Designed miniproteins, single chains. Designs and how they scored, part 85

Each design is a single chain, and the fold is of that chain. pLDDT is the mean over its residues in the fold that is shown.

## One batch from the design tools (miniprotein)

Design m2943
Fold by ESMFold2-Fast:
Structure m2943 (fold): chain A 79 residues (1-79)
Amino acid sequence: MEIDELVEQANRLEKEAVEAKKSGDLETAIELFEKARDLYRQAAELAEKQGNPGLARVFRAAADYYEAKIEELKKELEK
């Protein structure tokens, strides 16, 4: 239940981050992707505590995806 809420919130934040990027607000996009990353990290920790390491691995992969997006946007901000 709580894991589903974290995932839904992260997906909403990703949509907001994409819109911020389209508007040229790269700093806001980075903050939103960082929040989405942290939510997936929390979901992974909860999955581990619930005895589901396979699900935790999937959520860690999602967090890594957002980390890659954050690094991409930081490089754009430096240009």
Scores: mean pLDDT 85

Design m2944
Fold by ESMFold2-Fast:
Structure m2944 (fold): chain A 61 residues (1-61)
Amino acid sequence: MEVRVEERDGKPVVVIRLGEAEAEFSHSSRELAEESAKQAKKVLEAHPEDSRAILELAQKA
């Protein structure tokens, strides 16, 4: 599992990779992106078997 913050097209993006699954979340600021990445990592580490469903829910929120 990998959770990182990148900048794409001048916007901070949280990238989450779980095996073959990858999700990207755009944020208005890098501080919000870093906070989101920390929360995502914590949730995914607590629920590794449900990680794909958690990513799908996060993308819809």
Scores: mean pLDDT 72

Design m2945
Fold by ESMFold2-Fast:
Structure m2945 (fold): chain A 106 residues (1-106)
Amino acid sequence: DPRLEEAVKKLGLSDEVIELVREFLELAQRKTLDPSKLSEIEKFLLKMLIFHPDKYVRLQVAIIEGKIDEARKILTELAKEFNFSEEVIEAVIIGTLIYEGKVDKL
C-alpha cells in the first residue's frame, strides 16, 4: 500500500507497527471477521465493542471529526485495560488515517 509506505517513511515505524497497520487495513477492506483467525487488532477492536460500546462510539466520532488526541486517549485507556501493547494504539490511529486518506495528519 503506497500510503502505508509514505507513513513508514514519515514516522520511521517499527516492523511490529507496520504489521499491525497491514492487519488493520486488511480488516477494513474485508468488512468480515473470521473467528478462527483473529489478529491482535481484531481482538482489541472486538473487546472494545463488546465491553465498552460507548467508548467505541466516542472513538469513531473522534476519528471522523479529526480529534486524533481524543482518539489516542480512548485507545490508550482501553489498551491498558485489555493488556495490549502501545503498538496496537499506533496501528489503529495510523491505519485509520491511511484508510480515510488523511496521511497529512500523521
Scores: mean pLDDT 74

Design m2946
Fold by ESMFold2-Fast:
Structure m2946 (fold): chain A 59 residues (1-59)
Amino acid sequence: MTAEDIRKIIAGKLSEEETKEILSTMYQSEVKDEEIPELIERLRKALAHAEAASAELRA
């Protein structure tokens, strides 16, 4: 999974089905509607942490 995919999920640019597919792939499990907001929040925090740690220009 790429940082671009994570940003699309956070921005709400993907359909519900696409969001579930990407999250299921990341966690290697089925994602329920009830879990989506919590998982998106986790991804948002993880992305922010990774960006702070890397401090690199994205190619």
Scores: mean pLDDT 69

Design m2947
Fold by ESMFold2-Fast:
Structure m2947 (fold): chain A 64 residues (1-64)
Amino acid sequence: SLRIEGPESLGKAIRDAAEALGLTVEQLAERAGVSKETLEKIINGEIYPDGATLRRLLELLGLR
């Protein structure tokens, strides 16, 4: 699908999954290959990740 439901929904899913895995935002950003600042903006719904970054985040968090 070409549409994400909303940046708030994505940010919540990332936060919840990271907490369940015991990962900090910094650790998740490092593993995803993005800056901590970029990941914080994604989580806060300020920016939309590109498809490659989104897929990597979802794979790292066990979300499909």
Scores: mean pLDDT 76

Design m2948
Fold by ESMFold2-Fast:
Structure m2948 (fold): chain A 77 residues (1-77)
Amino acid sequence: VVERAKELAKTNPSEASAILVALMIRAVAHELEGRFDEAARDYETAAKVAEILGDKETAKFYRQKAEEMRRKAEEAR
């Protein structure tokens, strides 16, 4: 997904943005289901896509969300 998003960002940034949105929606769905490890993975991937798009603030936000999800996964053990 990250490599595909990187290529799309060069040739079609709108498609890369759509991938970012899809990753966000999936991450939120996993979070609501209590699948914190899956949510963390999707948030980390979303952060990488946001960095490729040059959106450092959005990337930082998703990195923080991934960290939060990993903490929740640990607390659930």
Scores: mean pLDDT 77

Design m2949
Fold by ESMFold2-Fast:
Structure m2949 (fold): chain A 106 residues (1-106)
Amino acid sequence: DYPELARFQKAMIELDKNPDDPEAIKRAKEAADYLVENGTLAEKFIVATAALYPLDEIEKAGYVYSYYFLLEVAEKLFPISKTIKKRLEEFKKRYPDVVEKIESLL
């Protein structure tokens, strides 16, 4: 019933476990792109809502790499959201090495 959300969640879990694996990063990007293009309204809303979780809680849980893709997806789905744009900017400022690593392995 939520195939693109399930694909996205699986890819995000694999990425957080293996953030140095180029294949994990590529699978995460593929799953994110598929969700943006093919996800239902419900799947898109679930992902966007998760992007509003407090950054400190995400950091404590060790979900920093997956959270970057979550914010990127949320921005693409809701490009007019100032809240999402601000969170993405704050993330890039706090974790520039994470951003550079992900983008360099695309």
Scores: mean pLDDT 81

Design m2950
Fold by ESMFold2-Fast:
Structure m2950 (fold): chain A 84 residues (1-84)
Amino acid sequence: SAPKVTISPDQTVKEGESVTLTATSSTPPLSTTWYKDGVLLSTSENSTSLTLTNLTKSDSGYYSPVATSEGGTGVSNSSRLTVV
């Protein structure tokens, strides 16, 4: 069956800091695709984490992961990142 996927909670971080967004999947994913405000951002193979460094205010937005496993594709709701 397709994995059940959730994302780490909303976060507020300071400009210039680093943040890690984590997708929690019920099965280990083959790949995790990350979207920011509905636009494709990156795809990570064999990883459920997205680390953003040297944050700017333009990194603020809604992030959502899509995890693909042998059982199918699972989509999470979004998490809000606010850079202050």
Scores: mean pLDDT 82

Design m2951
Fold by ESMFold2-Fast:
Structure m2951 (fold): chain A 77 residues (1-77)
Amino acid sequence: MIHLKLGGTGSDKVATEATGGGVKVGDTVTTNATLDLTKVVVQATRDGETIVKTVRLSTPKTPAEVGAAKEIEGEVV
């Protein structure tokens, strides 16, 4: 399970709340849409280290909705 709240604008945001997936509050988070609207790729960077997780979303999102997302919730796959 992963649940993130994101602050900021554009493709790069900051995690304001983070649960699961190894993401922590203050990490820089980029969300990337996939061809499967139920899945998103989350990249979280802290101190030069980047983790990459594929998340199966609780609710499908279009690429535009992924780019504008203020919250990501789902299961790490």
Scores: mean pLDDT 78

Design m2952
Fold by ESMFold2-Fast:
Structure m2952 (fold): chain A 67 residues (1-67)
Amino acid sequence: GLLEGLRALGELFAANPSGEVSLEQFEERVAPHLPEEVANAIRRVIEANGGRASRLQILEALSEVLG
């Protein structure tokens, strides 16, 4: 569920010193564990940023979709 997706996302941030996540990494490791609304919000931000997004951009998308 959401918790597993957030853990996977945290692990990707830790593995990438820049804090960036690619669309492929997100789709393979994180998206399957997230509710579709949350996955879509993060996917949108990654796509808007050319297929990769920073930790800050992803956290902002999470804040908007989760409240």
Scores: mean pLDDT 82

Design m2953
Fold by ESMFold2-Fast:
Structure m2953 (fold): chain A 108 residues (1-108)
Amino acid sequence: ADARAVELLAEALGVEPELLEELAENEIPLKDLPKEVQEGIKRLLAALAYYQAEREKRLDLLPEAAEKIEEELGIPVTEEEMREAYESPEGQRAIRLVREAYAAARAG
């Protein structure tokens, strides 16, 4: 279950599962990650934040979500970029993979 969840999250980020596990074990701050990984995380978090806000009918929270992503990654993000990430084929696939990863983790 855990191994499958890691595989799905790695696919969503566009990285190898081994890299994701190593980053988690070393507690590396998101801002200190390689730029390509930071950009992948930005796109994933942007798509997920927009997905959640739309489902909860709380698009008014997008500015706060954008500020939090910028604080954690050190990379600016706009509400427009969040919407574009959510609407992209890659963003939709990433959302599906993350949802499957959470389901796999909860399944034991």
Scores: mean pLDDT 75

Design m2954
Fold by ESMFold2-Fast:
Structure m2954 (fold): chain A 86 residues (1-86)
Amino acid sequence: PLVAVGSVTLTLGLPPDTPAGTKLSVTVRDADGNVVYSTTKTTDANGVVTVTVPLTQTGEHTLVVEAIDEETGFRYTATVRVRVLP
């Protein structure tokens, strides 16, 4: 798992044909399906987007990241485990 203090930075690599400037609605949920973070991001020249999620509660967290292309409606998902230290 990733190790974090106060926040975790997640880097999402979309398929290599994803154009720069693609608008994504990014939602991060916990293991119970509660939204812990939501933002809109735009992909860089390499199809990459970075989100920083505040996580102040210590312990093990399972995060589900969903990024939706606002033009096509295509959905990208990833699940990550993070251990938050004091």
Scores: mean pLDDT 77

Design m2955
Fold by ESMFold2-Fast:
Structure m2955 (fold): chain A 74 residues (1-74)
Amino acid sequence: SMEELLAEARERVREIIEEGLAAGKSAQEVAREAMEYLDELIEERGLSEEERRRAYDLLLQAFIEVMEEHDARA
């Protein structure tokens, strides 16, 4: 289902950001890698315009959450 796909995408986006930051990558670099993953997923699954908007909203929310959590640990 779309809900399952978005949940899996959110988990993977969070992993990309968390692992990248742990490896010393910048916020800009991890955001780029997460966007590249999401763009590839959109192409692979043939997501609609509406589903693509939901996916990008998910990316933004996940990025903010992980960055706030990372800053709290620093």
Scores: mean pLDDT 82

Design m2956
Fold by ESMFold2-Fast:
Structure m2956 (fold): chain A 91 residues (1-91)
Amino acid sequence: MMEIERKAMENMLKMLVEAGVTKLPLFDDEELTEEMKKMIEEIAKKIEEELGVKITIEYYDVNNEKEKKELEEELKEIEEKLDKKKEEELK
């Protein structure tokens, strides 16, 4: 189970970095355990070494209205970058 989740996350992060997303905003709630955070950081470090990029992971508290708004803006920017990459691949 953890190995499958790890591979899925690695593939997702690699796709995001290839789309130009170097800052990864994460929702910090009860579902995001310390073990999962460590796994994400390990995967990010591997991708940094593989692709020669720097990845910054930011955790946002959803119970904090300011942090929730910041997370929503970061997610919107990521979505726009992914949409742009998808459009460029179709040309």
Scores: mean pLDDT 72

Design m2957
Fold by ESMFold2-Fast:
Structure m2957 (fold): chain A 87 residues (1-87)
Amino acid sequence: SLMDEAEALMEELLAFAEEHDPAIAIIVRHGMAEVRKLDPADLEGKLRVMLAGLELAIAMAESRGDAATAAAFRRARERLEELLARL
């Protein structure tokens, strides 16, 4: 499903962050926890919260000069935006 695809993307991103920047991994985990508090039927709300978390992670990576982490998170943001457009 669309949410299974989004969840897989976030898990992939969390694994990347845990290896490369533990502080950004904390942001990803926090965002995933916030998504889990939302109504299970609110797919748009869940995706928008995920997108907000990615924007924060991208800004943090950019502020630290970590171009590789920022690029990985921008690719994930583009994939989530495509999923949101499919709603």
Scores: mean pLDDT 83

Design m2958
Fold by ESMFold2-Fast:
Structure m2958 (fold): chain A 69 residues (1-69)
Amino acid sequence: MKKIEEELKKKIAEIDEELQRQQQELQEWFRQNPEMPVTVQAARSLEVVGEAVDKIIEERKKAKKQLEE
């Protein structure tokens, strides 16, 4: 059980690190494109967050299956 929890924490940390990197890239892109409509900026931000959330949900499902087996 502890091993599965440690592996899950490690994978979540990797996803968080990637999300932070993507958020930094988006902030830089917004600075370079200040004329971009707010709706387009919001859509891109939501897309990045949505992808990270989906990955976390998938990893949690995998960990849950291993714990129930």
Scores: mean pLDDT 76

Design m2959
Fold by ESMFold2-Fast:
Structure m2959 (fold): chain A 64 residues (1-64)
Amino acid sequence: SLMEILDVFRELDTDRDGRVPTAAFAAALRARGLDPAPIVAAADTDGDGYLDYTAYITAHSQGR
């Protein structure tokens, strides 16, 4: 669910910069039995190995 995804983002964003490592995020979702692929595709738009979850939240609150 979206709430579980947001919880993982917040757990990994320990420095409060709004970004999390893609590898750590993917591992955390897989440990919870979730597929990280659609979220990574939506949030890792610059390919730098980090997800900007602020942009992800904004997109999903306004565009389904």
Scores: mean pLDDT 71

Design m2960
Fold by ESMFold2-Fast:
Structure m2960 (fold): chain A 79 residues (1-79)
Amino acid sequence: AARAVVREALEANRTKSPEEVGEAIEAALRAAFPDAGVSVYVTEPSETTLTALVFIDYVDAEGRPVTEILLEEIERVIE
């Protein structure tokens, strides 16, 4: 699922800058869902938190158009 892809990319890149995290999430989603439209916004609402807001447009297994909005947060490690 798209949420799992976003979470895996966040976990793998949580020590990186918001820009690098956003690029990693976008790349992972494009690889997993090449026909989907993807928009990723990564913010740092506090020094200890990364927040990824993701919009993904795809067609489900039943052929229905779906817009999925994902909001994922992870504790940030600053190196």
Scores: mean pLDDT 75

Design m2961
Fold by ESMFold2-Fast:
Structure m2961 (fold): chain A 72 residues (1-72)
Amino acid sequence: ALSEEEKKKLEEIIEQIEKVTGIKLEVVGTFIDSLGNKVAIIKGENGEEYVYFLETGAIMTKEVYDFVEKGE
C-alpha cells in the first residue's frame, strides 16, 4: 500500500507526464521488486507500461525494466 505522501507524488508525476505527452496514465499496481525497490506500474491509455521508483523518483519503460531484471 502507498502512503498518502507517496500517492500524492505519484499523482503529481502522472499529471506532469499527461500534460507533456497528452496521454492519460493510470497506476495499475505497486510492489517490491527483486532488488528491494518499491515500484509502481503505470499504464498509458495506449497500453504502454512504465515503472516508477518511489524512493529515487526514477521512471523507465516496462520493457527496459524487464530487460535489466532478466539480464540477471
Scores: mean pLDDT 74

Design m2962
Fold by ESMFold2-Fast:
Structure m2962 (fold): chain A 72 residues (1-72)
Amino acid sequence: SAEEVAQAVVDTVLSTHDITEITEDNFESAVHLLKGLLSLVDDPEARELAKRLFLSRVAPHLRERVEAELEA
C-alpha cells in the first residue's frame, strides 16, 4: 500500500542516520536521501504520504524550511 511504502521510505532515512528525529545536525543529509528515495517511488500518493510522515519527524522549528526544500 501507499502507507507501507511511505513508512518504509521514512524508516530507511531514519535508520541510515541512526536517528529518531530530524534536527539541524542531520536534516541536510536526511532530506538528500529522502529526495533520492522518493525519485524511485512511482506512486504520487506514497510520495506525498512519505513527505508528510517525514515532516512529522522534523524538529518543529525546521518544518517550514524542510517542507520548502522538499518542494524544490
Scores: mean pLDDT 83

Design m2963
Fold by ESMFold2-Fast:
Structure m2963 (fold): chain A 63 residues (1-63)
Amino acid sequence: MKEEVERLLREVERVAGPEAAKAVERALQGKPVTITPPSNEAGAVIGRVKARLGLPNLTLKNE
């Protein structure tokens, strides 16, 4: 992966944990993925990563 993608994955891992980072990696491979963010901050970070990397197959569950 490019360093920028790795940096974004580490940010996701920091705020949402390693399972969420793995889910983003699966979305990068074109797999349908749903992530339940543990906090509003984590949801915002994952949402920005989704937008920046163009991942329409990644869905955020809002609670």
Scores: mean pLDDT 78

Design m2964
Fold by ESMFold2-Fast:
Structure m2964 (fold): chain A 64 residues (1-64)
Amino acid sequence: GAETGARQARRVAEEDPDRGTRAAAGMAAKDALEHGGEVAARGLRSAGQAYGSPLAEREAERAE
């Protein structure tokens, strides 16, 4: 549920120190993830899947 989503979003942010280098830019994203953990995390995951490597590769091949 919401608790699990919020916990996972927080853990990802904490375990990803590279994201800390862009704290100013990532602060708003982290705040959104913490407040709407499930909604924001689900949106990011869905966007990541839509971006998908196989589809992106096929589009690149078409450009050739």
Scores: mean pLDDT 52

Design m2965
Fold by ESMFold2-Fast:
Structure m2965 (fold): chain A 91 residues (1-91)
Amino acid sequence: MKLELKTDLSKGQAVDTFTAEESGTYVLSILAEGEPLVTVQKDLKAGETLTVTLSMSKTGERTVSGTVSRADSGNIELEKSKKMNFELVYP
């Protein structure tokens, strides 16, 4: 399984991307300090990609975490985190 967490500081956004190796129901989430949880659940086939985007409501240094879990177990399969300084917010 592959999980990529990217931050676009110029847009005030964090993007979490997951590519499934196996068919299943997956839950992809982004967490950031002071922001609401963004979660997407989808049935994926092997090789299919799921993306979720979180738009920052305020500037400042924040920890952003991206996770993927299986919907049937609720267990976190993969997690990535970054500490970033956001100079801009989503318009």
Scores: mean pLDDT 73

Design m2966
Fold by ESMFold2-Fast:
Structure m2966 (fold): chain A 69 residues (1-69)
Amino acid sequence: SLKELLTEARRKAIPLLEEGKYDEAAKVFEEMAEKHPEHKDVFLQVAEIMKDPEAVEHFLEVSEKVYVE
C-alpha cells in the first residue's frame, strides 16, 4: 500500500520537478499525507525533500534508475 502510494506520488511529482515547480511537487506529497494520515510522516518527509534543490537532484537521479514505469 505505502509503496503503491509513493509510486503514484512520484509519478505526479517528477514532471513538476523537471519544470522546477518544487512547491507544486511538495504539495503532491502533502496531499497524500492528508488523504493517508497513517503514512503522514513518510509523505511529509518527502515533501520537505522537494523543497531542497540538492535533495531534489538526488530524488530525480534515483527515480530515473529505479522508479521506471
Scores: mean pLDDT 73

Design m2967
Fold by ESMFold2-Fast:
Structure m2967 (fold): chain A 87 residues (1-87)
Amino acid sequence: LPTKTVTLELKKGQSKVIPVDGEATSVTAKVLKGGTAVVQVETDKGLKTAVVKPGESATIPVDGTVKSIRVTALEGDATVEVTVHFK
């Protein structure tokens, strides 16, 4: 199954949006460097949110259509890797 991986470099308080339109099983986010980030996945079933701490990863189950993914750096600058696992 195809995946899409995007690495985002964020300044403190900055948000970036990954445009996605497709059916996915899950979205995985990992903070590679820097501070805590919030990942918000907009789906056909509503908004799903995860808080990801430095060096940690979070997997957000979707099992539906992903419309967009917003990542915000909360605690300092952050480098965040986001992987969308398509159906």
Scores: mean pLDDT 85

Design m2968
Fold by ESMFold2-Fast:
Structure m2968 (fold): chain A 85 residues (1-85)
Amino acid sequence: SKEELLKEFVKKLKELKEKLDEGVPEEFFNELLELAKEAQKIAQEDPDLVLKILRENGFDVNKSQIKEIAKEPTVIQFIDSVLNL
């Protein structure tokens, strides 16, 4: 489901933050990119769902920020914007 995909995306982002000093294997980064691509698409189509999942996972974010982040030109910039919320 879209909700399950968003939860997996958030989980991978939290794992990335915890492993910043250790680095992450290419496979981990590729999996994160695929999840992020789908998460960005969901953010464009259903920003209220993304807002709900992010808030439930401790992000201090509003709907306008989700709409702005969803418009990021690359998936990498989308990941970076979510990490800096």
Scores: mean pLDDT 83

Design m2969
Fold by ESMFold2-Fast:
Formats: sequence, structure tokens, C-alpha cells
Structure m2969 (fold): chain A 76 residues (1-76)
Amino acid sequence: SKEIEELEKKVNELKEKYDQLMARIRDLRAQLPSATPEQRAKLEAEIDELTQQAVDIYREINKLKKKIEELRKKLS
């Protein structure tokens, strides 16, 4: 149970980080309509980098969730 609790805490921390990244991406996307061409290029590059980070975090969350479910099945 302690191992599951520790994994659930890691999932929650990653979810908070994911939500912060998604909020930042939304804020950057909101700036695009009023951006100059130079600003747009920089914003799009940052959005792409943050999107890749969000994808990586989402994949890690899913791997940890699968591990938690496998551990729960062994204890049930």
C-alpha cells in the first residue's frame, strides 16, 4: 500500500505539472492573433517545446497509472 501511495503522489505531482504546461500553452496560443511575424515564430517554437514536454509527462502518468493498477490487482 505504501508503494501505491508513493506512486499516486508522483502521478498527482505530474498532473499538476501537466496542467501548468497546458495553461501556459493556452496563454501563448491566445497571444498568436495579435503577434507580429517575428513574435509568432518565437511563440510557435515555445508552444512546440512545451507540447512535447506535456506529451512526455502524459506518457509517464499513463505508465505509472498502469503500474498502480497492476500492483492493486496483485493485492486484491
Scores: mean pLDDT 88

Design m2970
Fold by ESMFold2-Fast:
Structure m2970 (fold): chain A 81 residues (1-81)
Amino acid sequence: LSEEQRERALEIVRETLEEIKKESDLEKQENLIVRTYLELHELGVPDELVKEIAELLGKAVETGDYEKALEEIEKLLREAS
C-alpha cells in the first residue's frame, strides 16, 4: 500500500465507525460495513486486508468496542507495506 492509500483507507474506516456508532439498526450497520468493503476495494486495498478490516468492523458492532477495532485496523494498515 502507498502512504496515500493507507491514509485514505484509515479515513474511510474512521468515518464508518462514526456512522455505526450513530446507527441503532443492525441491518443498516451491516450495510455500512459492506459499503466500506467496496470503498476499500475500489481504493486498491488488497482483498485479504479488506476482508480482515470488514471482519474487525463486524466484531466492533458485536462487542461495541469501536476504539479497539480502529486501533487494530490502524496496525494492519501500517504493517501492509
Scores: mean pLDDT 84

Design m2971
Fold by ESMFold2-Fast:
Structure m2971 (fold): chain A 83 residues (1-83)
Amino acid sequence: SLLEMAKKIIELTKERLKEEVKDEKVLEIMLKYLEELKKAIEANDLEAAREAYRKLRSQVSQEDLDFFQKLLNESGKEVYEEA
C-alpha cells in the first residue's frame, strides 16, 4: 500500500540520517520532523505535514535542509524500485 511504502521511506531516511549527520542537534531536529511527518501521513493531514516542514526549515540551515531532501529522495527511489 502507499501508506506502507511511505513508512518504509521514512524508516530508511532515519537510518541514513543516523549514519550521515554528525551534528547531534541537527540529527535530533530532522528525526523529530520525520516522526511528525509519519503521524501526519497516517492521519492524512496535509496541514500538519506542512507545519512540521515549516518548523524543520526554521531550525536548520539551507545546506542541512538540502542534504536532508537528498537523503529522503534517495530513500524514496530505493523503495519504489523494490516494489
Scores: mean pLDDT 86

Design m2972
Fold by ESMFold2-Fast:
Structure m2972 (fold): chain A 80 residues (1-80)
Amino acid sequence: MTAEEIIEKLKEKLKELEEKIKNKADPAEIGKIMQEALLLIIELDELGLQNPEKREEIEAKVKEFTKKLEELAEKFQELL
């Protein structure tokens, strides 16, 4: 996958995760989506390390998505 494809998938996964948390979906389902989002963030970070020309742009996106995932994880903890 390209960095742009991973970024788009992350946006979709984080939106899905937010909606599932808001709707108080099954904790196992929420956990699975969080894990999928985390794996995409790791993949994006690894692409940044392999592409020095795009590293700064990719690192900025990794930080943005990591912060969003952390915020959603905090909301999920409030449901437990």
Scores: mean pLDDT 82

Design m2973
Fold by ESMFold2-Fast:
Structure m2973 (fold): chain A 100 residues (1-100)
Amino acid sequence: SEKLREEINKKLKELDEELKKLLEEPLEVLKEKLKELTEKVVELLKEKGADEKDIKELEEAVKKLLEEANDTEEDKEKLVAAIKSFEAYLFMEEVKKKLK
């Protein structure tokens, strides 16, 4: 449905605008938010029966990103990009649950 795509695009745009403000947050706040979102994504993937290797690779990629991130604009942008990706994924999975 075209109307459903328009609603999804509108919500993703609203989410993007909210997440742009995250670049002004301290590095520690961004790292904590990414950790919390990673736990939610991993739990959802386990419930969906995702491969344990894929889950482990995701956890290792996030761990590396968190360990290597310094208090620089470039590294903060990488953390915000990961946060945006996980927020969008969680939002789309909620949309799928509401579709009959």
Scores: mean pLDDT 80

Design m2974
Fold by ESMFold2-Fast:
Structure m2974 (fold): chain A 87 residues (1-87)
Amino acid sequence: MIVPTDPSLLYTFKPELLALLQRVLPGDSYSMLEAMEALLAYAEKEGLFDPEDPGVIDLSGTELGKIVGKDRATSVELIEAIDSQIA
């Protein structure tokens, strides 16, 4: 698991990811932990977790998958993708 160097630091994200985060947790900047938790909550709400492997998120055909460039991701891979979306 990627641990943010400073979880209290707030980051701005690229517009597409920011819009998705704002649907779950209103704001214009988030810590890496808040962003990750918001996207995991989004995945739960939309039923994106693989029922055969709860550690994997099915991003195929989703806006999140389009933003991070992956069809399938673990929570660790999702954190890595979020880090790449920091503005």
Scores: mean pLDDT 74

Design m2975
Fold by ESMFold2-Fast:
Formats: C-alpha cells, sequence, structure tokens
Structure m2975 (fold): chain A 84 residues (1-84)
C-alpha cells in the first residue's frame, strides 16, 4: 500500500473518531470547555498527519490518551454526582 493511501485512511479514521467522540461527550454531558479542548486537539492531530508529523502508531497512542482522559473524567463526574 502506498504511503499516501495509508495517510488518507488514517485521516478518515481520525475524522470518524472525532465525530463519534463528539457525540459521546455530548451524551455524557461533559463541560463545553472540555469538549472544545478535545475537539481542537483532534483537529491538530489531523493537521499533523496531513503534514507528515505523526505516524499511525503515534496517532493511535494520542487517541488512546484522549479516550483515557474522557473515561477518567466521566468516572470522576459520576463519583461526584453520587456524593450529591
Amino acid sequence: MEEEERRKKLIEFVKQYKADLETLMKEYGLPKELQDEVLKEIDRIIEDVKSGKLTETEVNRKLAEIDSKILEYRAEQLRKEREA
């Protein structure tokens, strides 16, 4: 597979991830400031892939870090809600 084809598929994957994550964050009722921050971070990842600054491995690592951050935030939010 050509590097250009791999990059194109990677960009499409990140764009789909962004759409799915935006929906999930809205469903969780996360603060707008956090949602905006995460979406901007994903946009930077897309730009860095387009410019050749990020590999697929680096992208997967960054997306995993974002997933962990969102899950940790949601867990803390639910814990806080249980304390009334």
Scores: mean pLDDT 82

Design m2976
Fold by ESMFold2-Fast:
Structure m2976 (fold): chain A 100 residues (1-100)
Amino acid sequence: GLAALEAGDYETAVEAFRAEAEKYKDINPLLAAEFYTMLALAYYKLGKEDEADKWVEEAIKLAPNSVSVYVSIAVALHEAGRNLKAAEYLQKAIDLYEKE
């Protein structure tokens, strides 16, 4: 997964992160949500923004109150060049942290 993403093999990265997310979804939803953020990054790199946005939403559904997941989404968006959206999710992470 990660090695494929770093090598620019985004199709292989999509397959690997999807498989890992499905494997952990019922066992460790927070870990599955992190794999969904990596899956979204791979789709953004492929130019498939609608698919990428879907997986961001799936990550949030699994871990709606996780500061770490929102930070991971912001990092993925920043790495994909979606800086305005990255800033929005970073603000959501800050808002969650302050509400605690």
Scores: mean pLDDT 82

Design m2977
Fold by ESMFold2-Fast:
Structure m2977 (fold): chain A 77 residues (1-77)
Amino acid sequence: SPSREEIEVEAEVALARMRASVALIALENGADPEEQLEELERVVKELRELAKRTGAKIAEEEARRIEELLREVKEKL
């Protein structure tokens, strides 16, 4: 069974994924790019810090995924 710490890491990653999805949906619907890009950058930074603190592969993988999406969005603006 996963530890409480492992469950908390998975929950933090899931929340970060949701935050990134909300920002991306907002951008697709014509929201201010500055605010949404700042949110995506914050999410990546927080996931990188989580990965560094915990060694959790899921946090590192999610950070890489969102960072790639952020790169693609910036290229289209």
Scores: mean pLDDT 87

